# Ledger of designs, part 84: designed miniproteins, single chains, continued (2)

Each design is a single chain, and the fold is of that chain. pLDDT is the mean over its residues in the fold that is shown.

## One batch from the design tools (miniprotein)

Design m7098
Fold by ESMFold2-Fast:
Structure m7098 (fold): chain A 62 residues (1-62)
Amino acid sequence: GAVDKAMNNAITNVATGLQSVEEALAEAKKMIEEGVKGSQLLLDSLKLMDQEKLEKARKLLE
């Protein structure tokens, strides 16, 4: 998920010395906020597509 990706990036960047703790946390927060918004819209779209496929299959079997 977006949270796991953001946390792993923060840990890696701090551990390798590429970013300070403060910089890594700020980056992670942005990724989480963007990821949550994007992921929710994608999940809603996938649910609608799955419902249409299931309804079409059900109508073909009846």
Scores: mean pLDDT 64

Design m7099
Fold by ESMFold2-Fast:
Structure m7099 (fold): chain A 65 residues (1-65)
Amino acid sequence: SKTEEALRNALEAARAGDYAAGAAGAHDLKQKGSIPDEEADRAIAAGLAGDAAGLARLLETMLQS
């Protein structure tokens, strides 16, 4: 799905240490209603805190669901 593709792209960015791009991807998915607000907000908060590893773990969990 387009949501899975966008989550994978955000995850790849986070794994590369680009927490800003990863957070932006989560924010875009939240705006579109493609992922739950609570999950999106946790991912965005991790990205804004510079926690690329934490962001990646959250995105991986969303993809496994």
Scores: mean pLDDT 84

Design m7100
Fold by ESMFold2-Fast:
Structure m7100 (fold): chain A 87 residues (1-87)
Amino acid sequence: GHPNVATSLNNLASVYFSQGKLDEAEKLYQQALEIRKKALGPEHPDVATSLHNLALVYESQGKLDEAEKLYQQANEIKQKVLGVSDV
């Protein structure tokens, strides 16, 4: 899929998230994440953004372990892209 489709899905998911429709938000954020991974590669900054947004949904659902894993993955991608490593 095209990255612009992922952006639209992400924006719609954010609306559902704001309405408390967490299951609908999760589904759309997952679709946006998969489109971005296929179009841009798994370590692209937009993939990190998608992982972070999905983690926020899991956190709001009380799925704290799943949220932590996705936050860690998003942070690892962002650190690699910025060329910054913890010293």
Scores: mean pLDDT 81

Design m7101
Fold by ESMFold2-Fast:
Structure m7101 (fold): chain A 67 residues (1-67)
Amino acid sequence: MSEEEKEKLLEELVEKAVKELEKYGVDRNEAMERLNKVVEENKDKPLEEQIEAIDREAVRLVIEAQR
């Protein structure tokens, strides 16, 4: 997979996650900021680990929103 394809896939994944998180009452700006921070912190890792990191952060945001 090219770096361009990888970046696009991650951007699409973040956008889908943000839209899903909004349905659970998470603020769009907060979700976008936190998910993009996770992507930046994990950019040098394999794609699979980056996806897993995004999923973990999304779960945390849902839990925080349901408090």
Scores: mean pLDDT 80

Design m7102
Fold by ESMFold2-Fast:
Structure m7102 (fold): chain A 71 residues (1-71)
Amino acid sequence: MTEEELKEFGEEARKRTLEAMKLLEEDPEKGQELLKELRDEMNSASPEEAAAGLEGMNEGAEEFEKEKKEK
């Protein structure tokens, strides 16, 4: 993958993690399913994709914590 593709992959993981964590508050079962799907995707990814995905997931979790404080 190119560096641009890896950055896009991480950004997508960030958005998906943020959405899943928000969904955990409204519907815990669906939120957990989205997180599991994302984890399974990371387990099937290349080492470079997994690294970018984990970075995106960390950013998504941090963004969720910021939004939760503002609620």
Scores: mean pLDDT 78

Design m7103
Fold by ESMFold2-Fast:
Structure m7103 (fold): chain A 70 residues (1-70)
Amino acid sequence: MEEEREKVRELLRKKAKEEGIDLPDSTIDAVADAAVRLGPEQMEELVDAVVRSIKAVKEGKGAGLAPRKL
């Protein structure tokens, strides 16, 4: 369980770096915990969706206010 969770955390950090996104540990931990419970297909989808959403906000989709602490 924790091994899978840590793998998801590392994947999130890696993808975030590739997309130029800075993810807080709290967000990574929450997503990893949820992903582990959903199973492999849903884990991958959740990780991708989270990174994509944050990337969109950072690239100006929201184009509003600075992000709040999570």
Scores: mean pLDDT 69

Design m7104
Fold by ESMFold2-Fast:
Parts: C-alpha cells; structure tokens; sequence
Structure m7104 (fold): chain A 58 residues (1-58)
C-alpha cells in the first residue's frame, strides 16, 4: 500500500517540524558560524525534512 492516512501524514509533519525547530535553535546559537553559514545549514535541514516526508508518505 502506497497510500498513507491523513493522521500518519500529520504525525510525520509534526515530528519533522519539531526536529527542524530544535535543530534551527541549536544552529542559530552555535558560535563561530556566520549568518550566511547558519542560513545554508538551516535550508539544508529543511530540504532534508521535506525529502524525508515525501519518501515516507509516497
């Protein structure tokens, strides 16, 4: 079965959103990184979260 329930999608979205939020805070509070470097890392994390969601929900 390739179809996921709305509940499963919501749970995965909420889980990934929480992980991304926590990781963003850690990156933003990391000394020695420029704002451009922090932005690039955050964008990569968000992209990976989106890719993970798509792969798991197919």
Amino acid sequence: SSVKSEEEEKELREELEEIVSITKERIENTPGLSEEEKQAIIEEIEKKAEETLKLRLE
Scores: mean pLDDT 77

Design m7105
Fold by ESMFold2-Fast:
Structure m7105 (fold): chain A 77 residues (1-77)
Amino acid sequence: KIEESIEKMEEGKEYNEKGDTKKGKEKYKESMKYGKEGNVDDSIITTIEGGYKSVEEGDIKVGIDSGESGIEKIKKV
């Protein structure tokens, strides 16, 4: 649910910051799954997906920043 989506996003951001981008991406996917199950707004899911894509393309800093933005948006709603 929503709390699990936040937890997975926080874990994903931490893994990406440590250079484990494979686990970071896996956690971003889990966050999107729990977010969708928790009826999180599509705009927030799109933010998380953008973070995943940025990490996939090698823009790690952008992927981390998108993860942080996603966490803050979920916490506010």
Scores: mean pLDDT 79

Design m7106
Fold by ESMFold2-Fast:
Structure m7106 (fold): chain A 105 residues (1-105)
Amino acid sequence: SLEELAAHARALLAREGLEATVSVGAAPGAEELTEEGLARARAAIDEVVARFAAHREPGFTATATVTVTSAVTHEEYEFVVRISRHARTGEISLLLAVAPAEALA
């Protein structure tokens, strides 16, 4: 599922003429999301990429976090999308991460 999400993000960025170094990470048991979780993650990627493409300033960062459910553990996790333009080099970095829900809210 994360490989599909990464491929989706790369395709969206490519349509905007952008290339990013992509990093993906998942907590144990969070590598596979429910179909609803995947849909929410894709929507978050769509929004973050659109927002990032609209802002060409050095150092701009766009982030979204959505709650997703693991198909394996059936627990809730946070899916984080972060895309950043390095202020000096202009290099683009994209992070896709699935982590345990934050407890301190």
Scores: mean pLDDT 83

Design m7107
Fold by ESMFold2-Fast:
Structure m7107 (fold): chain A 55 residues (1-55)
Amino acid sequence: MSEEEKKKVLEKAKEILEEDPSLSVEEALYRAEEELGLTLEIEDRKEILEELKKL
């Protein structure tokens, strides 16, 4: 996956969490993937989840 695609998924997941902070970071990431029509590799998903957890 490209760096641009990773950034888009991360930004979308952050937006989703900001809109509904009751969601888990895993749920926000899943929704971001679905909305963007992107499927993350396991390693890329873990990286983005770690970044989201730092917020």
Scores: mean pLDDT 78

Design m7108
Fold by ESMFold2-Fast:
Structure m7108 (fold): chain A 89 residues (1-89)
Amino acid sequence: MELIERIRELLKRLVKKLNEKGDAVRATALAIRVTGLLFDAELAIKQGKLEEAKEHLLKALELLKETAEEIGDEETVKEVEELKEELEK
């Protein structure tokens, strides 16, 4: 699923930015929470539970958006909003 890979790339980008600013604790917390949601989404997809998978992906995107807004990463905020629209049609 291409959307899951795009979410992973956004996560990597935000984690890198947080670490570069010395916020390793927040970087680690974001990585754990988003990775867990992506795992739950992939498991739901394998079980044919597409609506459950969508809910997990939307939660992951919301965490990425909140973090991007707090650090002033307007480009990542925009990319997250685009992915949220794709998931909700």
Scores: mean pLDDT 84

Design m7109
Fold by ESMFold2-Fast:
Structure m7109 (fold): chain A 55 residues (1-55)
Amino acid sequence: SPELEEARAILESTRESLEVLREAHRRFGGDPELERVVRETERDIRRLEERIRRL
């Protein structure tokens, strides 16, 4: 399905962004704002995975 392929591509891109954010969080010594962004991105990934399961 084209929708499934697109959703998987977005998921892959979002996972790559999460790794960059985790590195930034580590580099900045656990900055609370970066911690929040990391947690929000993890939540977005979970929502995308749930959407993919429903497609």
Scores: mean pLDDT 85

Design m7110
Fold by ESMFold2-Fast:
Structure m7110 (fold): chain A 65 residues (1-65)
Amino acid sequence: SEVEELIKEARELAAKSSNPELKEELDRAVQTLKTAVQMGDEEAIEASRKALLEAIKRAKEELEK
């Protein structure tokens, strides 16, 4: 559920942005996290989650103004 919440947030931010580079960055981070979850690799899941959280933070900062 936590992974699903992060993916949903990233998709909502991508939908609000008109910036193609930001959309691609968020989509890439989501795909990386999904792959890590499917592989069951705990280290990859943690690394991908951190990367997605950083991308989400940058997206929020860009969209806030």
Scores: mean pLDDT 80

Design m7111
Fold by ESMFold2-Fast:
Structure m7111 (fold): chain A 72 residues (1-72)
Amino acid sequence: SELEELKKKAKEYMELGDKAYKEGNIEEAIKHFQKAVDYLRKAAELEKDPFTRGVLLVAAAVASTIRKRLEK
């Protein structure tokens, strides 16, 4: 389903962001975390369960905060 694909992409970009950060590639990490935020928000819009939607929105807020903290 589209929702499952959006969740998979969000997880993939979170993992890519974490990997880039650990390798010292800060600019790449910022771009990957921004993609993760975009996919998490899209997944939240399609999610029918209010609790799971809330979890996706919290995850998006966390990823957004990490991205902002990496920017000077």
Scores: mean pLDDT 87

Design m7112
Fold by ESMFold2-Fast:
Structure m7112 (fold): chain A 119 residues (1-119)
Amino acid sequence: MLADVEAVLRDLRELAERLRELAERAKELADEGEKIEEAKELAKEAREMAEAALAAGHALVAQADEAAAASTPEEAERLREIAREAEELAREVKELAEETEKYIKEKEEEVRRKREEAA
């Protein structure tokens, strides 16, 4: 049980790293101006992954809390640490996805204004 919960946490960490990479790539594409639509597609993928990570994180927290009640004090503390890290990762990925979407919207508006000024 503890090992299984730790494996799920490792998967969440890997998902968070992939989300960070997607967010950076989306921002790079947005900065190119001509790639705004591609940036929006990556931001959408990051958002969907963030929603999945948030759901998985909440499920892991619930599982860890239930397991802690039946565990030794040492295992219970480790399960609570896993729950805290899962909550922190879920918050981080949600904030990252929201920040990325905001960044792209601001860049899209900048590109729109430049086109209007050139017209």
Scores: mean pLDDT 79

Design m7113
Fold by ESMFold2-Fast:
Structure m7113 (fold): chain A 56 residues (1-56)
Amino acid sequence: DPAAAEAARLRAGIASTRKAADNEVKRQDPETAKMTQKVVDRRIAELEARAAAVEA
């Protein structure tokens, strides 16, 4: 099912993005890390919404 495959790719992208963000945040100062986390959280929410829409 192409839709299921697309959703799986989006979920894999979310996992990869979160892992990369966690590594980056650990190397940043607290203020920059907070801003990075906010941007990443928004991006992940967008990807999750896309995955849900594809599965609907």
Scores: mean pLDDT 80

Design m7114
Fold by ESMFold2-Fast:
Structure m7114 (fold): chain A 55 residues (1-55)
Amino acid sequence: ELSELEKRAIELLQQGKTQAEIAKELGVSPSYVSKVIKKEIDLGVKELEEAVRKV
């Protein structure tokens, strides 16, 4: 489950905003943005592994 701030950070990242820009827009630390990005990447990797297993 993603919080509203995490969803907004991912949305801005998809728009091509940098970590620093996202942090400033949302009023959070750049470290928080980095943590959100890592969490999303880990979820994406898991989905890719499951897709490969279906072959």
Scores: mean pLDDT 71

Design m7115
Fold by ESMFold2-Fast:
Structure m7115 (fold): chain A 90 residues (1-90)
Amino acid sequence: SMAELEALRERGEEIYKRILEIAKEIFEHTDDLEVLLRAIGLLLRAIGAYLDLERAIAAGDLEAAKAALKRLEEELKRLEELLEEIKAKK
């Protein structure tokens, strides 16, 4: 339904905002090039998932939207884990 698509949009926007905040915190907490490249890779995957979510919502494709949101949630978790690894080494 359109209501389900709107709920997925709102959830995706919330997660994407959180991803950008975590990425910013990672970039502020490390100068390790290998870690920075890992963070950039995760951020690019998150951007791809968010764009896929927006396209799925525009197309009214509920299953594609759910799949894209799940990928976005997975990339958030990976970025949060990377940030905790950085903080634990300080």
Scores: mean pLDDT 88

Design m7116
Fold by ESMFold2-Fast:
Structure m7116 (fold): chain A 86 residues (1-86)
Amino acid sequence: DLELALTERLAERLAALLEAAGMTEAAELLRQMVEAQKAGDEEKAAELAKKFAEELAKGLTPELEAGLRAAYAAARAEYEALLAAA
């Protein structure tokens, strides 16, 4: 459950960054993908992941890519810190 909770937290951070960049559809697809993963619907999650990648490709700038990578790195560091504290 910790991994799922951290995945949801990361997804919301990424979705917020995408919305701030005007990529509202990509943000919504990312949120829907997380909900499908929570439901165990791997087929729906895979379909949403493909749609997400297509929407991301339409608007991904070097600046947005750097921001997404930074958000992922921050979430990864948070996860590792929690594991080290356990």
Scores: mean pLDDT 77

Design m7117
Fold by ESMFold2-Fast:
Parts: structure tokens; C-alpha cells; sequence
Structure m7117 (fold): chain A 89 residues (1-89)
């Protein structure tokens, strides 16, 4: 159902936010901590009645994250993992 797709997208995004925030805290990297907060704000602002819109919003976030942290292999691995998760949903 559309609700099951939204729940899966939200779970994926929350898991990504937790991992980004944890990595930022471990490294003392304020930009990574802010990226985690930005993803949480994206979820709060998203239309949860529209799975396609939520998916598009998450893909746009991953593109911004890939560009901002282009030289960070750990962040790039998280982006690839999240992209694979989105394709599976």
C-alpha cells in the first residue's frame, strides 16, 4: 500500500539521519550533524500522503549529500547504501 511505502521510506531516512548524526558526533564534524538535522526537517516537511513526492525529496537530499561530501568515502558509502534501499522500496 502507499502507507507501507511511506513507512519504509521514513524508516530508511531515519536510519540514515541516525548514522550521519553518529558519524558527525564521532568526528566532531558539525556539517554532518547539520546534514542529519536537515534530513529530519525534510521528513517533517514532507507530504506523507504522497510516496512519490517523499521518494523524490529523499533522492534530492542524497544528491546534495553526495555533492557536499564528495571526498568523504564513509559518507559516499552511506549515500550508495541509501540509494540501494530506495531502489528496493
Amino acid sequence: SAADVVAALVDLALALAERLGGLGTERGDAALVEAARALQKELAAADHSDPAALRARLLAFLERLRAEFADDEEVQALVREAEAGLRAI
Scores: mean pLDDT 87

Design m7118
Fold by ESMFold2-Fast:
Structure m7118 (fold): chain A 65 residues (1-65)
Amino acid sequence: SLEEMAKEIAEKTGLSLEQAREDVELAVKYLKEGNPQKAREELLKRGLTKEQADLVLSLATKYLF
């Protein structure tokens, strides 16, 4: 589930659960729209490191596909 993914991200990155939940929802939204570049850009704008953004995108992609 998206909630389980958010919990995994929070534990692995040190982000708050609230931020991880928003980041997961954002990534899933743009990936479903076929726009992974926008997903990545928006995660970085939210203050994620490249490594954190890559983890979010990897998990969201595995969930969707």
Scores: mean pLDDT 84

Design m7119
Fold by ESMFold2-Fast:
Structure m7119 (fold): chain A 59 residues (1-59)
Amino acid sequence: MVMAEAVEDYEAQEPDEISIKKGDKLEILANVGPGWVLARNLATGEVGKVPGSVLRVVP
């Protein structure tokens, strides 16, 4: 399981994206394009695309 933490707030721009808040913990499910990941936000239960640049992978 690959875990990440949001380092910045992000607001969804497309219907397949999710909004996240700084400090949210996410599970990375897949890489889906250059600079994008499919993730589950563990705080909200939402699944969708977010920019990889707003995430930090947690060991």
Scores: mean pLDDT 82

Design m7120
Fold by ESMFold2-Fast:
Structure m7120 (fold): chain A 69 residues (1-69)
Amino acid sequence: MEEKAKEYEEKVKKNPNDADAYIELGRVYFELGDYEKALEAYEKALQIDPNNMRARRLLAEVRRKLAEK
């Protein structure tokens, strides 16, 4: 599972404007239960592409998980 996170971390380092790569990185963190890192990744995706509805929806979902804590 950490291997997937590293793969997408390297992808975003090579392509720092790839919003989709940050979305996938956030999904991996979400699956691991690391909601804080998932939140950061989705926020980064929205910083790159502010009209990305998928990133906005996933951001709302992770914020809800954090609020349940």
Scores: mean pLDDT 79

Design m7121
Fold by ESMFold2-Fast:
Structure m7121 (fold): chain A 64 residues (1-64)
Amino acid sequence: SDLEELAEVALEEKDVERALGYAKKLFERGDYESAIKVLEKVLELEPENEEAKELLERAREAAE
């Protein structure tokens, strides 16, 4: 069970809230690259989603 796969299914269904939930779990596990990929796709669906923007910035900083 890969959280990135579950997030991809949620994104296919346009379920942004569920996709964000999986991105948060990826971030909590230190899977920053997978969290970044999910969050970038969330922002393609909702460009003004502030929670996704904030988490994406933190994930990018943590990946450095």
Scores: mean pLDDT 83

Design m7122
Fold by ESMFold2-Fast:
Structure m7122 (fold): chain A 73 residues (1-73)
Amino acid sequence: MEEIIKELKEFAERALKTLEAEGVPQDVLDRFRKDAEEVIEEAKEKNLPLSTAVARLVGVVLRAIGDWIDQQL
């Protein structure tokens, strides 16, 4: 489990840095951090498979992008 949690944290950090580099607003980045932390905590508590946890983190990234697009409209 610890190794899975480490991989999830590294994935979330890479995603965060990518979004920040693209100029995503701070409020969207802050929400992404909170949502990613919730996914990682759930993965730890429920012993989720790595694939399931990564898929949920991808969902968090898509939500952040959607929020960013909505702010531009």
Scores: mean pLDDT 83

Design m7123
Fold by ESMFold2-Fast:
Structure m7123 (fold): chain A 99 residues (1-99)
Amino acid sequence: MEKVIEELKKSAERHKKRADEALKAGNTQEAADHYAQAGIDYLWLGKYEEAAKWFEKALELAPDHPSAYTIAMFASVAAKLAGNEELAKKYDELAEKYR
């Protein structure tokens, strides 16, 4: 378990750095992919508030992303697990619009 936690922390940091590099290069969709991957890493780490934050950043950067519905659903799940019902409702409504 501890080895997996350490690798997930490193993975999240790598994804955030890759997202920043993609933004510098003007690759907004690639940056959104990397921020969403960081969100997944934080979700597996049980850092639900942090996970929701990175999913939201991915959606803000690329609302027309092919995976926008999936990212919005992950954001809703993360918000609900964090105990933030209002934020979860916001992302559920956003996910419905991507359908």
Scores: mean pLDDT 82

Design m7124
Fold by ESMFold2-Fast:
Structure m7124 (fold): chain A 86 residues (1-86)
Amino acid sequence: MKIVIRLRNANVGARIAAIGVGVLGELNGGKMTVSVEGDTVTVTIEGASEEAVKSALDLAKGIEKAGGKAVVKKEGDELTIDLEPP
């Protein structure tokens, strides 16, 4: 599975958390790519494990619980998570 996490207006804590999900994905045999453009950080994980998927979804729930916004979309073998921290 491919996971794409996009963080908009991300504080340092949210950026560290998203990169942590990417690192977890790579440790489980996936490939992590990180790009930063202005206020947006994108973490992409190719070949994501079930553990990486769970971690990404837990991050989305954490952002919502903190008063931010999370949009999760699954299309075939791709999971896209758009996050805007509070």
Scores: mean pLDDT 80

Design m7125
Fold by ESMFold2-Fast:
Structure m7125 (fold): chain A 72 residues (1-72)
Amino acid sequence: MELEREVEELARRAAEVLRRAKELAAAGKSVDEIEAELGAEAREVEARLRELHERDPEAAKKALEEALKLAE
């Protein structure tokens, strides 16, 4: 059950970063401004997804697929 929670949490966090980046870009923010606002969180999510991939590639794949679906 912990793995399922990790997948759900990472998917939600990744989706939030993606949605927020899209909103900021639509509002006319530059890449540098978006990076200043979301870069630290995006890097943490990426690091956790990489760790999950090393431990369980299928779980990492599921988290990414769910994040993309949630960000739509």
Scores: mean pLDDT 81

Design m7126
Fold by ESMFold2-Fast:
Structure m7126 (fold): chain A 60 residues (1-60)
Amino acid sequence: TVTLTAEFANLHTAIGAALAIIGEAPGAVVKLEGNTVTVTVPDDPAEIEAARRELERHKA
């Protein structure tokens, strides 16, 4: 598994990122703690790239 963590400007943005990751990488486990999103992704390159892309896209 690969763990990705990102801190967002506000909770609204963090929730948006979390929901997008669930949609694009359904094998991922998402944890939301305040403005911080932590994603644990299977060792699948496609799911890792999908999760990383959504974290980057939603960053302020």
Scores: mean pLDDT 79

Design m7127
Fold by ESMFold2-Fast:
Structure m7127 (fold): chain A 107 residues (1-107)
Amino acid sequence: ALLVSIAGAAIGIAGGIAALLAGGRGGGIGAILGGVGGAVGGVVGVAAGSPAGAALGAAGGIDAAAGGITAARGAAAGDADAVTAGAIIGIGGAISGALGAAAGIAG
């Protein structure tokens, strides 16, 4: 779970940065936020011994990676719909990561 959260977060953040550089600002920001949320949720979930928190963090990392890749490809292709889809997926990852962190903290 933790490795998936961190790896997904790294891919999402890298994809988000690539999307920002290609002009896909919304998708890039969404993917970066999703990556940070997923990583934090995964770390806090694992540290607190919460399987649900760890799973939500991992889901956040996966969503961040998918969002970042989608936004980067959309920005490179000039596809505004793909950039927007990447932003939505990235934001979903941020929410999942935040819920994972909350679950970890709450016990």
Scores: mean pLDDT 68

Design m7128
Fold by ESMFold2-Fast:
Structure m7128 (fold): chain A 56 residues (1-56)
Amino acid sequence: MDEEKRRKELSELLKQAAEYSQKAIELKEKGGSQEEVDKYLAKAGEAVRKAKALLA
């Protein structure tokens, strides 16, 4: 098991989740389409799911 590599991958996934969530919030505040907001929320959720899989 490569603990360093696993930790780095987890950090990258959490960073991606945070970035997609932030983008969704910005789009909503800017009056963007619900379609675009939902797309970024879905991407954030996918990153969170992958991060949880690494912890299980």
Scores: mean pLDDT 81

Design m7129
Fold by ESMFold2-Fast:
Structure m7129 (fold): chain A 118 residues (1-118)
Amino acid sequence: MVELVESGGGTVKEGGSVTLSGKVSGVDFSKSLISWYRQKPDELLQFVASISADGKKTWYAPEVQGRATISKDVAEKTAYLNLSNLKVEDTAVYYFMVSNGEKNILAFGEGVELTVVE
């Protein structure tokens, strides 16, 4: 059985930074593609960042390029999304996803809420 624990949301001021984390059990973290998605109020689900199974490749959405860093700790089975220079527009529910490819989702989190205020 696959289990996910997400953390690191809450209310943060603009210009600040936040680190979201997702811990997963029941999958081989060293063989899994890890992704973060977000859903803003009144918008569709949006890609944010991914890190490859070997940890050597990362992908970022244009809206967070230069402000986001995705990383993973295979021993701790935890992936991190660091967002810096936060904007009010970063307010969303953030979802941690584990897959063996873009279409083969093995696990997804229930979402962590981030609210960015002036």
Scores: mean pLDDT 82

Design m7130
Fold by ESMFold2-Fast:
Structure m7130 (fold): chain A 59 residues (1-59)
Amino acid sequence: MSQKIKELHEKMSELGRRRHEEERARDPDSHAGRRDPEALGRLNRELRPLSEELNELME
């Protein structure tokens, strides 16, 4: 029960941090440089099912 929720939180946190970093790389005021142009799209696609599963478990 709690274990699965923890796993989802950890996965979402990792993907969320990666998404934030990719957003920062696209920010014109950031000197992060160029990133994979589709990275944000892929990360968002991975996050969506995890968010849905977490919502179902948390009720």
Scores: mean pLDDT 68

Design m7131
Fold by ESMFold2-Fast:
Structure m7131 (fold): chain A 57 residues (1-57)
Amino acid sequence: MIDKLPKSKREKAEEKVREILEKTGKLSEEDAEEIAKELGIPKEAVREIAREVMEKE
């Protein structure tokens, strides 16, 4: 569950997602997997964060 992630990891994931979205307009599943590996969090958590960011735009 993403709301159980440490704040710092969630913020880093959101930052990376926002950077990619600002640069490309979309986060790919490959980008999500890379972020997940870098931060040691589930890929699903990164994808959920990405969907939240994209939908709120």
Scores: mean pLDDT 73

Design m7132
Fold by ESMFold2-Fast:
Structure m7132 (fold): chain A 87 residues (1-87)
Amino acid sequence: SNAVEASQLIVKGSTAYAAGDLETAAKYYEQAIKLDPESSVAWSNLGRTYLALGEPEKAIEYYEKSLSLSPDLYSERNLEEARKELE
């Protein structure tokens, strides 16, 4: 199913992120979102990845999308941190 494939892509993305391969991590999370656009976890991980890449504007968009699907304090804190990088 698309949800199972999306979950596998999130795991691959997280492995790439842990290895410091941020571009590969972003690609896996973007593929996961294409299969399951309601995955708040994939959106949150993509936001974290773009923040690490030095793109806070994209990180803000992805964290806001994640929060619209599933509110959580961790994503809210990371969203505030990303916003501060633009000030």
Scores: mean pLDDT 87

Design m7133
Fold by ESMFold2-Fast:
Structure m7133 (fold): chain A 80 residues (1-80)
Amino acid sequence: LSPELLAEAEATMYHMAGTVHMIIARKLEEKGAPREEVLEELRLAIEYYEKAIELSVDENVKEAAREALEEARRRKAEVE
């Protein structure tokens, strides 16, 4: 893999990791888990989306990650 392709793959994997944590946060909320557990999952999602944006060299991939980050931040503010 070229360095650029590897960076894109890593950015995509971080985006996917962020999305997994968003799903976990939602499932925890559905089950009435403690607010602190939901917030920790949302915090992890935010960190992964930020990493995806940082590593991405593709504007479309970066924009998708930015939109996901904004949603994660909105959900965290709502739970807070």
Scores: mean pLDDT 87

